# Designed miniproteins, single chains, continued (3), part 89

Each design is a single chain, and the fold is of that chain. pLDDT is the mean over its residues in the fold that is shown.

## One batch from the design tools (miniprotein)

Design m11289
Fold by ESMFold2-Fast:
Structure m11289 (fold): chain A 62 residues (1-62)
Amino acid sequence: DEKAARLAELEARAAAVAAEINALDARAAAETDPAEKAEIMEELIRKTMELMGLAVEISALR
């Protein structure tokens, strides 16, 4: 089923993005350079928005 295949793909992408967010959060906590920390925080925001978008798409397919 095309729908089932797409749902599995989106769920896999959501899991990958969640793992990236966890890694970025750990890096932000360890970073002492305010400029580097700001860049990591901006990437965290971008990845969080991506994860939210994936959650909406998954919900729409259910």
Scores: mean pLDDT 85

Design m11290
Fold by ESMFold2-Fast:
Structure m11290 (fold): chain A 64 residues (1-64)
Amino acid sequence: MKKIVLVAGDDEEEARKLAEELKEKYGADDYILLVGASAEEARKKALELEKDEGYEVILARAPG
């Protein structure tokens, strides 16, 4: 099963920095950034990735 980090945030650089940090910390295969997305939109995307692709998703929100 692939592990992926999904980070929502309003600042792309802060979101990317957090995503890279969490990817290393949890040994994830990749990350996805949702810049300008709401917490609800990010949660829906996480559920989609888990159901359709079989990913284990680590969901976080970057400060911004």
Scores: mean pLDDT 80

Design m11291
Fold by ESMFold2-Fast:
Structure m11291 (fold): chain A 79 residues (1-79)
Amino acid sequence: APRPTLTVEVRAGDAADVAEVWGKIARAYGASEEEVAALEAAVRAGDNVRAAELLERARARAPDKVVDARGSVPATEPV
């Protein structure tokens, strides 16, 4: 059943996990280590607006690159 009260909890461990995922996505888009570190720091600090802006910048550099929400690129079998 839906609840009228919804609380978004950002804990150190939870924020670190989210930061890792967003960092992988940014790296997949070709972001530099400096940009990835800034993105992870923003996520860990709970600054979701800044984190989103940094991720959008990374995506804009490689708009043709397919990166899903898991930070995965399309599966490629090495020959």
Scores: mean pLDDT 63

Design m11292
Fold by ESMFold2-Fast:
Parts: structure tokens; sequence; C-alpha cells
Structure m11292 (fold): chain A 80 residues (1-80)
């Protein structure tokens, strides 16, 4: 179940961040694959969460939106 795996990985990342540790690249890549997002989006989002950097958060949101729109186009659905 992808939802159960995402929850488990999310908990692991949350624990690492609570300890002030950066999540390993392997965890970021696995979560990105489960969410069907580019790993770069998650790297930026997690860095924004760790640092409180609003500019990184906006960049992550822009990349996530672009990835979502591209997925819709690939499925034959016009992007909003």
Amino acid sequence: DRSARLAALGDEIEELLARGEAPPEALIEEVAELLELPAEVLRLALEAERTGDEELARRAEELAKAAFEERLRKLGIEAP
C-alpha cells in the first residue's frame, strides 16, 4: 500500500528533522517516486522546512505545480 509506505517514510523523515538531521537522499528519492514528483521538489521542500526559508518553499511549490501540469498533459488532459 503506497499510503502506508508514504506514512512510514514521512514518520522517518519527521524524526530525522526533529533531531536536526538531513534526510538521506535514498529516502527523498523513494518518497518522490511514491508521490510521482521529481526528487528536486522534495529536496527543496525539506530544505525549506528545515531552514524556514520562504523562497525555497515557493520554488518547491512552483516545481510541484509544473510537474503536475506536465503529468496532466501526458494523460491527454489540458493543464489548468
Scores: mean pLDDT 75

Design m11293
Fold by ESMFold2-Fast:
Structure m11293 (fold): chain A 91 residues (1-91)
Amino acid sequence: MEKLKKIIEENKDKDTAEAYEKRGEAYYNLGLIYEKQGKYEEAREYFLKAAEYYKKAAELAKTEEEREKYLKKAIESEINAGLMDIKLALS
């Protein structure tokens, strides 16, 4: 938890594809941690933040391969957020 929050803080003022990717990855991992704890509402919010930052990384990507990589991570994050909505509806 502390390491992931540190990554987010250290990259929050950087407007680069790599900085947005690091923030996206940190938010994604926070989503996984909260999901494992059964905190599906918080997990959902973190997965949505991950998707947003991966989309920003894609906008700043210098190559088509990097752009596709980031968009794939954004889609995966949105799918996981949707899975949290399903878990919340079934609880």
Scores: mean pLDDT 87

Design m11295
Fold by ESMFold2-Fast:
Structure m11295 (fold): chain A 55 residues (1-55)
Amino acid sequence: GASEKAKEETLEKLRKALEAMGVPKEEIDKFLEELRDKSPEEVDRLGTRFLLTKM
């Protein structure tokens, strides 16, 4: 549904941002897989927090 599509789009944007920052692919893949079981709101919150820790 729309929520699942929005979540997938957020995960894809997060992957691209982390790759641009030089985070290892294995670390990115593991993190994104953990987020797939979360709500879209939680994905956005945790994803933003993770990005900030890599800045």
Scores: mean pLDDT 78

Design m11296
Fold by ESMFold2-Fast:
Structure m11296 (fold): chain A 103 residues (1-103)
Amino acid sequence: AAPSPEQERDMLEAVKLANELLPEATEIARKEGLDAAVDFVADKAIEYAKQGKVSPRAAVTAAGLIAHRAAQEVGMTDEEKYRAARRAVNRVAEALGLPPLPE
């Protein structure tokens, strides 16, 4: 499938935000646990979207990417990485009025 220019922009903004927040999210996951890291990334993604720094879609995507990567960096299983990403995505989506991930 060919991405639209809007989808490409959202993905680039999401990757940029993920790269900015990942070091702090990983440190939180190591010191305070993965749930604290998911809460941190969801809160920051919502904040950035509300400030107009990223689109709501980019915020949702970034939260999922950061949560998955933080879980990877602390040695979680593939199932736990997916679960962390899904939790982050759904929290941000709910706060911004976007649909959750499909089942």
Scores: mean pLDDT 83

Design m11297
Fold by ESMFold2-Fast:
Structure m11297 (fold): chain A 84 residues (1-84)
Amino acid sequence: AAELKKKAEELYKKAKELAEKALEAIKAGDAEKAKEYLKKAAELLTEAFILKAKAEGKEELIPEIKEKGKKVLEEDLKLVEELT
């Protein structure tokens, strides 16, 4: 459990760093690069939530975590298109 929580925190931190890089790409007008960073960030963030769910014994939440992550990514990609 402690190991899974630590791994989840590491993945969350990496996802946040990628999201910051996506924002810099948006500022530079590079929609494709921004989308690439956001896709990678979303993958790591979803994995972090899955590991946290496993650590807490709430594996029944994994399908909802995956679905919500997909929906949020779709919304983020649409915003990149509107901002670039």
Scores: mean pLDDT 85

Design m11298
Fold by ESMFold2-Fast:
Structure m11298 (fold): chain A 79 residues (1-79)
Amino acid sequence: SPIDKIRSKIRKIFAETLGVPESSITDDSSFYSLGGDGSLRKELAKKIEKEFGVKIPDSERSVLDNVKSATDYVLSKLS
């Protein structure tokens, strides 16, 4: 489904940004627990913005704390 494709792309972007295997990331995996910091989360936001044509304001970057919340956010902007 389109939702599953978006989730899969977001999980891949998380993996690429963190330098970890995609298989190590679940919907509930914490970005910080996987070695993410504020700088990496900024790069994660830029990659997601470019991939989907959306904007993630600095005030809303907490949506990038896991794949599920990031996916829900992107879906809300594409509808």
Scores: mean pLDDT 82

Design m11299
Fold by ESMFold2-Fast:
Structure m11299 (fold): chain A 57 residues (1-57)
Amino acid sequence: SHRELLLEAARRLAEELLKRGASREEVLRRVTDFLVDGGFSPEEARRIAERIVEEAE
């Protein structure tokens, strides 16, 4: 589904940013913005981004 593809892309984005030395704050912001652009509400996007970043760490 579109949602599943977005979540997988968000996870890969977080992993790549962390590998390149981006701060946790920067990764959270970028992943949140990516999910909002993908159609998630800002509140849901932030919650999902926090979980993705925590799991990638």
Scores: mean pLDDT 86

Design m11300
Fold by ESMFold2-Fast:
Structure m11300 (fold): chain A 105 residues (1-105)
Amino acid sequence: ADAAVWAELEARMRAAGLGSLEEAARDPALREPVRRFLLIQLDQLRELIERGALSEEQAREAIEELLRLAELLGADPELLEKAREYLKEGKYLEAVRLLEEALRA
């Protein structure tokens, strides 16, 4: 599923001449493919955190990257700020759930 979603997004990015997820997130034609990809990444990240498969540092870095991409997609700034607050408190699962909410709104 993840590999197929990434392959579709990567092909669309190449066709548009875009070299990064940041550029794709700013392109109206790629906004939905990027959003779908980020939601899949968040779902996998949530499962890894729930299983204790990631260090706190790895979880924080992954969430910070996804927060930045969600902001580029125009996700709700109030939800993103609350997610950053949870991240600062070490509440990684709560941060991931708020990011999922922001990307589905």
Scores: mean pLDDT 81

Design m11301
Fold by ESMFold2-Fast:
Structure m11301 (fold): chain A 69 residues (1-69)
Amino acid sequence: SMEELEKAISSLTEEQLKAQLDFYERMLKDIEEGRKLLGEEPTPEEQAFIDRLKYRISLLKKKLEEKKK
């Protein structure tokens, strides 16, 4: 799944990278704000999802920087 994710992100245009980065950063912010309001710790499955989301965001940022010269 990580290899498929990297391949998919590598095929994106700069505009698509920006759109996906905005989408996933908003998703992460909403998750973090919701959890903070509830005071609940993530389950192992939820933590794995958050870790994968953070990894996706880091890849999108890296590829976007590579395309900006």
Scores: mean pLDDT 81

Design m11302
Fold by ESMFold2-Fast:
Structure m11302 (fold): chain A 104 residues (1-104)
Amino acid sequence: DKEAQIEALKQKLKEKTEEILKQTKSPVAQELIKKLLEITLKEIDLLAKSNSPEVMKEIEKLNNEFVEYLKKNWPKLTPEEQKLLAELLSFSRDVLLQVMDIVS
């Protein structure tokens, strides 16, 4: 069941995000982590519905908005927070790739 596989991946992403949030203390780091989760979940939902050009355009828009938000706030993070956020970014990409494989 593709739906069940996607829900399991969303759950893994939420659990990893919560684990990383528990290791962060600054409001800036927590807001970046929460925003990354929000955007990744939206992208998963879009991919699960369709691989149309309209969906790909919406994903590109979400990615561009997040990159701008990340660039603005990245210098405000400690080196430890940057490492944690980089780990979550890598994990989120892996989840998105697995979703793409499921919906292909």
Scores: mean pLDDT 87

Design m11303
Fold by ESMFold2-Fast:
Structure m11303 (fold): chain A 90 residues (1-90)
Amino acid sequence: SNLAKEAREIAEKYMRDVLGLSEEEAKRYADMIGAVIEVLEKEDPQLAEEAVRLLKEKGPFQAIRFAYERMSPEAKAEADKKIAEIALKH
């Protein structure tokens, strides 16, 4: 989705420019953040848009907290699974 793509781009930039992570690590964490936004967008597109806005304004920590506090247990489980798959891939 466009939101997940935007989230990955913002997160990757933050991980590199603010946190000083390597290109490889920044890409990995950006993919994880994008996966959370993809799962949230399927359940609630408006909350996903707000999460991406928070990502732009306050960074990934606040955005992911906002998302997880509002996701159903099923959506959290799906997001956790996708994060684990990304961690194993990298």
Scores: mean pLDDT 87

Design m11304
Fold by ESMFold2-Fast:
Structure m11304 (fold): chain A 55 residues (1-55)
Amino acid sequence: SRDAILALQDELSARVSAAVEEARARGWSDEELQARLDEILAEYDKELEKALKES
């Protein structure tokens, strides 16, 4: 549904922001932050594809 897609977008924004803040707080390398962002984006793409197929 449209609401599910909007919720996924909000969750993506929150996860990206949280990852950047955690990276700063914990002293992550650029490589570690990039790996985490890639993981978040891959999970988002998978959930988005599923939501679109179930719409």
Scores: mean pLDDT 81

Design m11305
Fold by ESMFold2-Fast:
Structure m11305 (fold): chain A 72 residues (1-72)
Amino acid sequence: SLEQHMQQLVKAVQILAERKDGKGVYELLTNVAESTGMKKVLEAAPEAQKAADEGNGEKAYEITKKAVQEDL
């Protein structure tokens, strides 16, 4: 379901951010946006990447969750 898919996305972003994998966060969010048409997720990708590069998993999680909610 879309809800389960979005929960998995937000969780994956948090894990990547805790590892300081900003590139991984950017690639994941842009790939999901491209496949789904989720414009807010695409627009949020640079900010989520920055939070991930800083190792701020909570901030990357909240940025991604907000973008997903705005696209739904």
Scores: mean pLDDT 85

Design m11306
Fold by ESMFold2-Fast:
Structure m11306 (fold): chain A 96 residues (1-96)
Amino acid sequence: SKEELEKAKEDFQLAVDHLIRLIKEGKVSKEGALTALEQIARELKSYLTPEQQAEVDRLLAEARKRIEKAKTPEEVINIVKEFSDRLLKIADEALK
């Protein structure tokens, strides 16, 4: 439902903000950050259409490759933010 998707979007935003804080504080590894991002994305993805889910999977695969090559926490944060912004845009289209 729209209400469930709106709640999932809110929970996603809060979870991403928390993940970024953990990365900034050095409390999570690069691999841990990737695992957390994939888990957070899966939760929101479950409320989307199959076509939108496929787009999220493509974006997540790209983010994974970029994170694996990232050398600094700042690079990981930037990739997480870019991925999150794109996923939130897909969720907003689903809410229209």
Scores: mean pLDDT 87

Design m11307
Fold by ESMFold2-Fast:
Structure m11307 (fold): chain A 55 residues (1-55)
Amino acid sequence: GKPDVLVYNQIGQEAFEKGNYSGAIEAYSKALELDPSNDQAKIGLEKAKKALEEQ
């Protein structure tokens, strides 16, 4: 794996766990900027966006 992508995915997961969905979106978006094919970042971004939209 690419170290930077793994770091941003971890940051995104931690932000999501804390309810910081905006932070999770930012972190997963950076992971996708580094690796557009990264499925973990794509799934994480989708989940974070959905959580932010659900009221």
Scores: mean pLDDT 82

Design m11308
Fold by ESMFold2-Fast:
Structure m11308 (fold): chain A 69 residues (1-69)
Amino acid sequence: DLEAQIEEVARRGADELAEKYGATPEERQRIYDLLLAGLRAAHQGDIPALERYTAELKAEVERLRARAA
């Protein structure tokens, strides 16, 4: 049930960030996809992929934060 656990962690993280920064459903889906990809990369030990997805997630969160200000 590892995949279900990874998906649940990604969903909870995406919901939390979306609520905090007033993300649209489309933006929440983008955050979810990035969290899911990052968590899977971490589980597989794919550090380069994890770094890329982390950078993309940070960029998306900063974009939402800038819009909220």
Scores: mean pLDDT 86

Design m11309
Fold by ESMFold2-Fast:
Structure m11309 (fold): chain A 91 residues (1-91)
Amino acid sequence: SDEAEKLITEAANYVAQEKYEEAVKLADEAIKLSKDKELRAGALLIRGKALLKLGKYEEAKKYVEKAIELAPDSDIIKAEAEEILKEIEKK
C-alpha cells in the first residue's frame, strides 16, 4: 500500500538522520501494513539496519535473514541484506 511505502521511505530517512529508535518504530509499522512480500522484506531490512546502528546485532541479523527468506529472488533485497550482514560480522 502507499502508506507502507511512505513509512519505509520515512524510516530510511530517519536512519540517514541517525534517528534509529524512530526508524525502528516506522519500519515495524511498515512491516505490519505491508501485504507484498518484497515490500515487507524492504521494511525488515531497514529495521535490521537501524538495529545494527543501535548495537543490537543478534536482533538485526534475524530481521535481515527474515527479509532474504521472504524475497529470495530479489537481487536488490539480497544485495542490501548482504551489505548489512557484512557490517554485523565486522563487530
Scores: mean pLDDT 85

Design m11310
Fold by ESMFold2-Fast:
Structure m11310 (fold): chain A 55 residues (1-55)
Amino acid sequence: SMAELERLRKGLEEVLELGKQGHLTVLEVAVHDLEGVDPELAREAREYLEELKAK
């Protein structure tokens, strides 16, 4: 379970990096999935999503 959570978090971090290149949908999915796994990382993703929406 912890190993699965670590794998999921790492995969979602990679998805976040793709989202930072302007893949807005990818960022939205990452935020949603991270809310239950790593709420602090989800907050960072949400902040970046808002920055992209403002551009």
Scores: mean pLDDT 70

Design m11311
Fold by ESMFold2-Fast:
Structure m11311 (fold): chain A 97 residues (1-97)
Amino acid sequence: GRMQVVAAGAGSEAAARAAEDAVLALAREAGHDGPVERTVATVSEETVREMEEGARLAGARVVRELETDGALAVGLGIAEREPTGEADLLLVVLRPR
């Protein structure tokens, strides 16, 4: 779904930005040079498990966990592959060290 969650506060904003940047980088690594629809949130550990399971069931092309110095955050991306127009679902979890 298209949901943008911006948590209030400098730490939450930094985590959301890091998650958004990670999703974009992952989409580029996966061969997407076009627009990426991005949803980012600072989340609980329980929500991470639900989102990883949901992404896997939805046929996500990439599910990746990365370490961060910020808060626990998730980035979800939907990217169309050009020229075919296939949509790939991408999930990145940023986990505190």
Scores: mean pLDDT 69

Design m11312
Fold by ESMFold2-Fast:
Structure m11312 (fold): chain A 69 residues (1-69)
Amino acid sequence: SLKEQAELDVKIAEENLKKNPNDVESYLQLAEAYKKLGRKDEAIEAYEKALQVDPSNERAKKLLEEVKK
């Protein structure tokens, strides 16, 4: 199911971030997975973490604005 895939995506992103805590792509993947699960606050936090690592990331800025709606 889409929910089961999103739960798996969270686990994959979390394992990647344990190895590489400054991996912007893993924070974006984590945020998108939380968004699919309806976990809005956790998705916002993950996008904000991506922007802490890369403040110029236009994709992260756009996705953060969309999730805050």
Scores: mean pLDDT 87

Design m11313
Fold by ESMFold2-Fast:
Structure m11313 (fold): chain A 61 residues (1-61)
Amino acid sequence: MMKDPLERELLELEVEASLYYMKASIAELMGDEEEAKKYREKAEELEERARELRREIEARR
């Protein structure tokens, strides 16, 4: 069990966002701009959620 469940969720969101950014970069290199755009949008959504969660964690301190 994690000491802080919000910190675990933050870590998972950051990892997922990084994976989608990596997939987007690979798609761009392969010339698949449509796929790259979709992965970037998903990564940005995850980053926004992580940013909000970071603020909540700071507010609880």
Scores: mean pLDDT 81

Design m11314
Fold by ESMFold2-Fast:
Structure m11314 (fold): chain A 55 residues (1-55)
Amino acid sequence: SAAEKEELAERADRLGTLAAVRHDRELADEAKRLYIEAGFSEEHAEAAAEAAVQA
């Protein structure tokens, strides 16, 4: 559902922020996976995860 996809994207954003604070590549990769599950393409998921890490 749209609500479930939005919640996955929010979780990805939170993990991306945590990855940035901790300099943790594995958390950044997990955020990317959640973006893909939320319906983003691989390219867009990578861009979104990097944007979240920089936020």
Scores: mean pLDDT 77

Design m11315
Fold by ESMFold2-Fast:
Structure m11315 (fold): chain A 88 residues (1-88)
Amino acid sequence: MFKGLITVKEVAPGVVRIEFFFVNPEYRGQGIGRKLLEEAFQKAKEMGAKKVYLIASSEEERRLFESFGFKKVAETEHPGDYLYEKEL
């Protein structure tokens, strides 16, 4: 059974974005999300990125990503949606 998925894309030279992040609810609380994020950070670093970006839409997502060291850097045009950044 598939536990989770993370998609990392180089959107410009040296600029990497996490476009999709999902953890199967059946495996919640087992550190799957943390492991996927750590693997994405390693992949981004191998791509030459010094920072990774993502959009967090819900309060739960914002709290989760902040717990992994992401910082809010901009508000988007959509209320509640924020651009987050993590240094590698």
Scores: mean pLDDT 76

Design m11316
Fold by ESMFold2-Fast:
Structure m11316 (fold): chain A 57 residues (1-57)
Amino acid sequence: DRVEWLRSMSEEEVREYALKLDEEEQRELLRLAQEADDTRHVQAILEAIREKREAAE
């Protein structure tokens, strides 16, 4: 299960993984974290999305 897989990752691992994803993949990962009700991972993913967006601007 992808939700269980995501929960097994550390905050740092999730952030690093999210930084390697494209925009569509980041949205899917965020959705999975929200479904898992894992606020810590949701925050890590949002930070990665913001960081990648700022770097692109």
Scores: mean pLDDT 75

Design m11317
Fold by ESMFold2-Fast:
Structure m11317 (fold): chain A 72 residues (1-72)
Amino acid sequence: DPAVASVVLPGFSEEEARRIAEEAKERTPGVLDARVIPTDKPGTNVVVIEAETQEAADEAKRLAEELGRRRK
């Protein structure tokens, strides 16, 4: 089964979270999908990352968190 990781992105719109998810997917080999799920809190979204390995999922999560810090 694919490995899964999730990243919470407070302070970003759904569009901004989607850009972060796309960039994390493009920069991390072995990622199969990166989806944005809006939460009940305005301006807070969750990125769900599916990858071939847990290492790839964790790396994409780390990169998404880093990109979130840099885009503020």
Scores: mean pLDDT 78

Design m11319
Fold by ESMFold2-Fast:
Structure m11319 (fold): chain A 74 residues (1-74)
Amino acid sequence: MEKEIQDEIDLAMAYMILGVGKATGKPVEAAKKVAEYAETLPPEVARKALLLAAEAAKEAGDEELAKELEEKAK
């Protein structure tokens, strides 16, 4: 259960960062911050965080960043 709780906390942090970015008009900056954060996470959680960041970047219109983040998630 320890790993499962930590994975959920890590994903919740990614969601929070993206949510703050959207609310403050900085969704691309938030997506980049989530990508940096994902570098510190286990591969499975990092992949999920990168995909969340890619969706946020795509919604913000930064298709190039979205593609870079999707490639990192592979």
Scores: mean pLDDT 80

Design m11320
Fold by ESMFold2-Fast:
Structure m11320 (fold): chain A 111 residues (1-111)
Amino acid sequence: SKEEIKKIVLDTYRKVAEIVQEGIEKMKDASKEEQYRILKETVEKILNVLDEAAKKLPPEVQKIIDRTKEEILRIYEEGLEKDLDPFEVAKRILSVVANTAEEILKLIDEE
């Protein structure tokens, strides 16, 4: 049902937000090298949460999640290559997931 899809999307976003917040808290007192290690673990946890959510969602929504995973990986890889602030990389990743949740919720409301 539309209600079940909305619940999965919102629950997934909440889990991702919690993972990002935990990662950010762990990075506060860490060296830059350790911050990037924590960021990598944070990204891996986010991708796992998105994969589990995708298994429960229609093919059209799965495609959106797959694009989101690719975008998250691009942001993370650019952060490594350009030596960006790991806190800013984590925040950008959360913004991408928030935008994805909004896109999926709009798609459901249009059908």
Scores: mean pLDDT 89

Design m11321
Fold by ESMFold2-Fast:
Structure m11321 (fold): chain A 60 residues (1-60)
Amino acid sequence: SDEEIQKLIEEDEEIRKRVIEMLNASLEEVKKLGEEMIKKYPEKKELLEKFKERILKMLS
Protein backbone atom coordinates (compact mmCIF):
# COMPACT_ATOMS: atom_id res chain seq x y z
CA SER A 1 0.00 0.00 0.00
CA ASP A 2 2.84 2.43 0.81
CA GLU A 3 4.52 1.69 -2.54
CA GLU A 4 1.19 2.18 -4.36
CA ILE A 5 0.68 5.56 -2.65
CA GLN A 6 4.23 6.68 -3.54
CA LYS A 7 3.73 5.60 -7.17
CA LEU A 8 0.43 7.52 -7.31
CA ILE A 9 2.16 10.70 -6.09
CA GLU A 10 5.05 10.25 -8.56
CA GLU A 11 2.83 9.56 -11.60
CA ASP A 12 0.22 12.32 -11.11
CA GLU A 13 1.23 15.99 -10.90
CA GLU A 14 -2.28 17.03 -9.77
CA ILE A 15 -2.17 14.53 -6.88
CA ARG A 16 1.31 15.80 -5.88
CA LYS A 17 -0.02 19.37 -5.85
CA ARG A 18 -2.93 18.32 -3.61
CA VAL A 19 -0.53 16.49 -1.26
CA ILE A 20 1.51 19.69 -0.81
CA GLU A 21 -1.71 21.64 -0.11
CA MET A 22 -2.70 19.08 2.53
CA LEU A 23 0.68 19.27 4.29
CA ASN A 24 0.20 23.06 4.66
CA ALA A 25 -3.48 22.84 5.69
CA SER A 26 -5.34 22.64 8.98
CA LEU A 27 -6.91 19.34 10.07
CA GLU A 28 -10.33 20.38 8.71
CA GLU A 29 -8.83 21.51 5.39
CA VAL A 30 -7.01 18.17 5.01
CA LYS A 31 -10.33 16.32 5.40
CA LYS A 32 -11.98 18.54 2.78
CA LEU A 33 -9.10 18.27 0.29
CA GLY A 34 -8.99 14.50 0.74
CA GLU A 35 -12.72 14.20 0.02
CA GLU A 36 -12.36 16.36 -3.11
CA MET A 37 -9.52 14.16 -4.41
CA ILE A 38 -11.56 10.99 -3.79
CA LYS A 39 -14.48 12.48 -5.76
CA LYS A 40 -12.16 13.41 -8.64
CA TYR A 41 -10.41 9.99 -8.68
CA PRO A 42 -13.06 7.43 -7.57
CA GLU A 43 -11.03 4.55 -9.10
CA LYS A 44 -8.24 5.36 -6.61
CA LYS A 45 -10.55 5.84 -3.61
CA GLU A 46 -8.94 3.15 -1.42
CA LEU A 47 -5.40 4.52 -1.90
CA LEU A 48 -6.51 8.14 -1.42
CA GLU A 49 -8.44 7.30 1.77
CA LYS A 50 -5.34 5.58 3.20
CA PHE A 51 -3.22 8.58 2.28
CA LYS A 52 -5.71 11.02 3.84
CA GLU A 53 -5.74 8.94 7.07
CA ARG A 54 -1.92 9.02 7.20
CA ILE A 55 -1.76 12.81 6.80
CA LEU A 56 -4.47 13.30 9.45
CA LYS A 57 -2.49 11.13 11.89
CA MET A 58 0.65 13.19 11.23
CA LEU A 59 -1.20 16.47 11.85
CA SER A 60 -3.16 15.25 14.89
Scores: mean pLDDT 70

Design m11322
Fold by ESMFold2-Fast:
Structure m11322 (fold): chain A 91 residues (1-91)
Amino acid sequence: SEADEHALKAKELLKQGKLEEAKEHARKALELYAKAGNYDMAAELLSAFGGYLEQYAGDYELAERLRELSKRLLEGIDPEKVIEEALELLS
């Protein structure tokens, strides 16, 4: 899917140190997953992108915040608000 392509591109760009481009693709993937109501995939993206941020960018604070948002999505807690917060964090 287009969302999966953006999610993959975001992770590859992070591995290359292209943080701002990676965030742009992560935002596009999140918007597409949210539009489809696919909050499980949105949560997987936030968790995976957080792990890559920690590993390749050393951003432990952003990684932790994205993992917390991922958990809230999986629990079904205010999904629209969680997506909005994630998009702001990735801006």
Scores: mean pLDDT 88

Design m11323
Fold by ESMFold2-Fast:
Order: structure tokens, then C-alpha cells, then sequence
Structure m11323 (fold): chain A 61 residues (1-61)
């Protein structure tokens, strides 16, 4: 679910964060916009940052 994916964005595992961002991108649900913006700006993993940016583009934010 989107809510489960939003929880996974807060994971310390970069693989879980990437999977969650991709799932949110597929649904286009705006509920994750603030969390995705945070990851795009602050994630330590470049892959997580890239997926968060991609998800924001697909959500329309």
C-alpha cells in the first residue's frame, strides 16, 4: 500500500527506500510528497536521491 511505502521511505536501508520511492512513483499519490522532498535533499545514498526526484516528477511535485 502507499502508506506502507511511505513508512519504508523512513527506512535506514537504501534498498528499501529505493523500492518505496518507485512504488509511490507508480501510484502518483501526493501523500508522500513531503517525505520524497526530504529524501531528494537529504538522503546519503545518491541512488535514493535520484529515485526520490524521479518519484516527485511522476507525482507532479
Amino acid sequence: SVEEAIEKLKSEDPEEQVEAARRIAETGDPRAVDALKYLAAHAKSPEVQAEAIRALERVGA
Scores: mean pLDDT 79

Design m11324
Fold by ESMFold2-Fast:
Structure m11324 (fold): chain A 79 residues (1-79)
Amino acid sequence: ADELEKKGDILYKQGKYKEAAEYFRQAGDVYEANGDHERAARFYSKAAELYEKLGDKETADEYRQRAVEHFERAAAARR
């Protein structure tokens, strides 16, 4: 997961927003599989912002919704 985040950051700095979004999405998927809802939400949010920059509002809205759901699950898991 850490490597996916680092690759996403490098691609973002290079202006390769589509590839960066895909790496951030993959990082979110890995954290979700591990039950780390807080980090999953953060990476899905980053992916959504990049998809929106690319004009892909449909995909951006999907991952923004997933991020909200995982933020809610993270809050519940702290209890």
Scores: mean pLDDT 81

Design m11325
Fold by ESMFold2-Fast:
Structure m11325 (fold): chain A 56 residues (1-56)
Amino acid sequence: LLSAEEAAKAAREAAAKGDSKAAREAVQQGIDNGASPEEVERMERAGALGAALGGA
């Protein structure tokens, strides 16, 4: 199981590689592990930022 911090890092890394499915699944694992709404928003933004930075 991933902690919220690990899920955010995994989501950003996967999104940067263009793997949106893995990024989404990492966020979902964070939610399943009891991430707060603020942590979920942070993970979502980490994934979006990773996609923006890695999509070139």
Scores: mean pLDDT 71

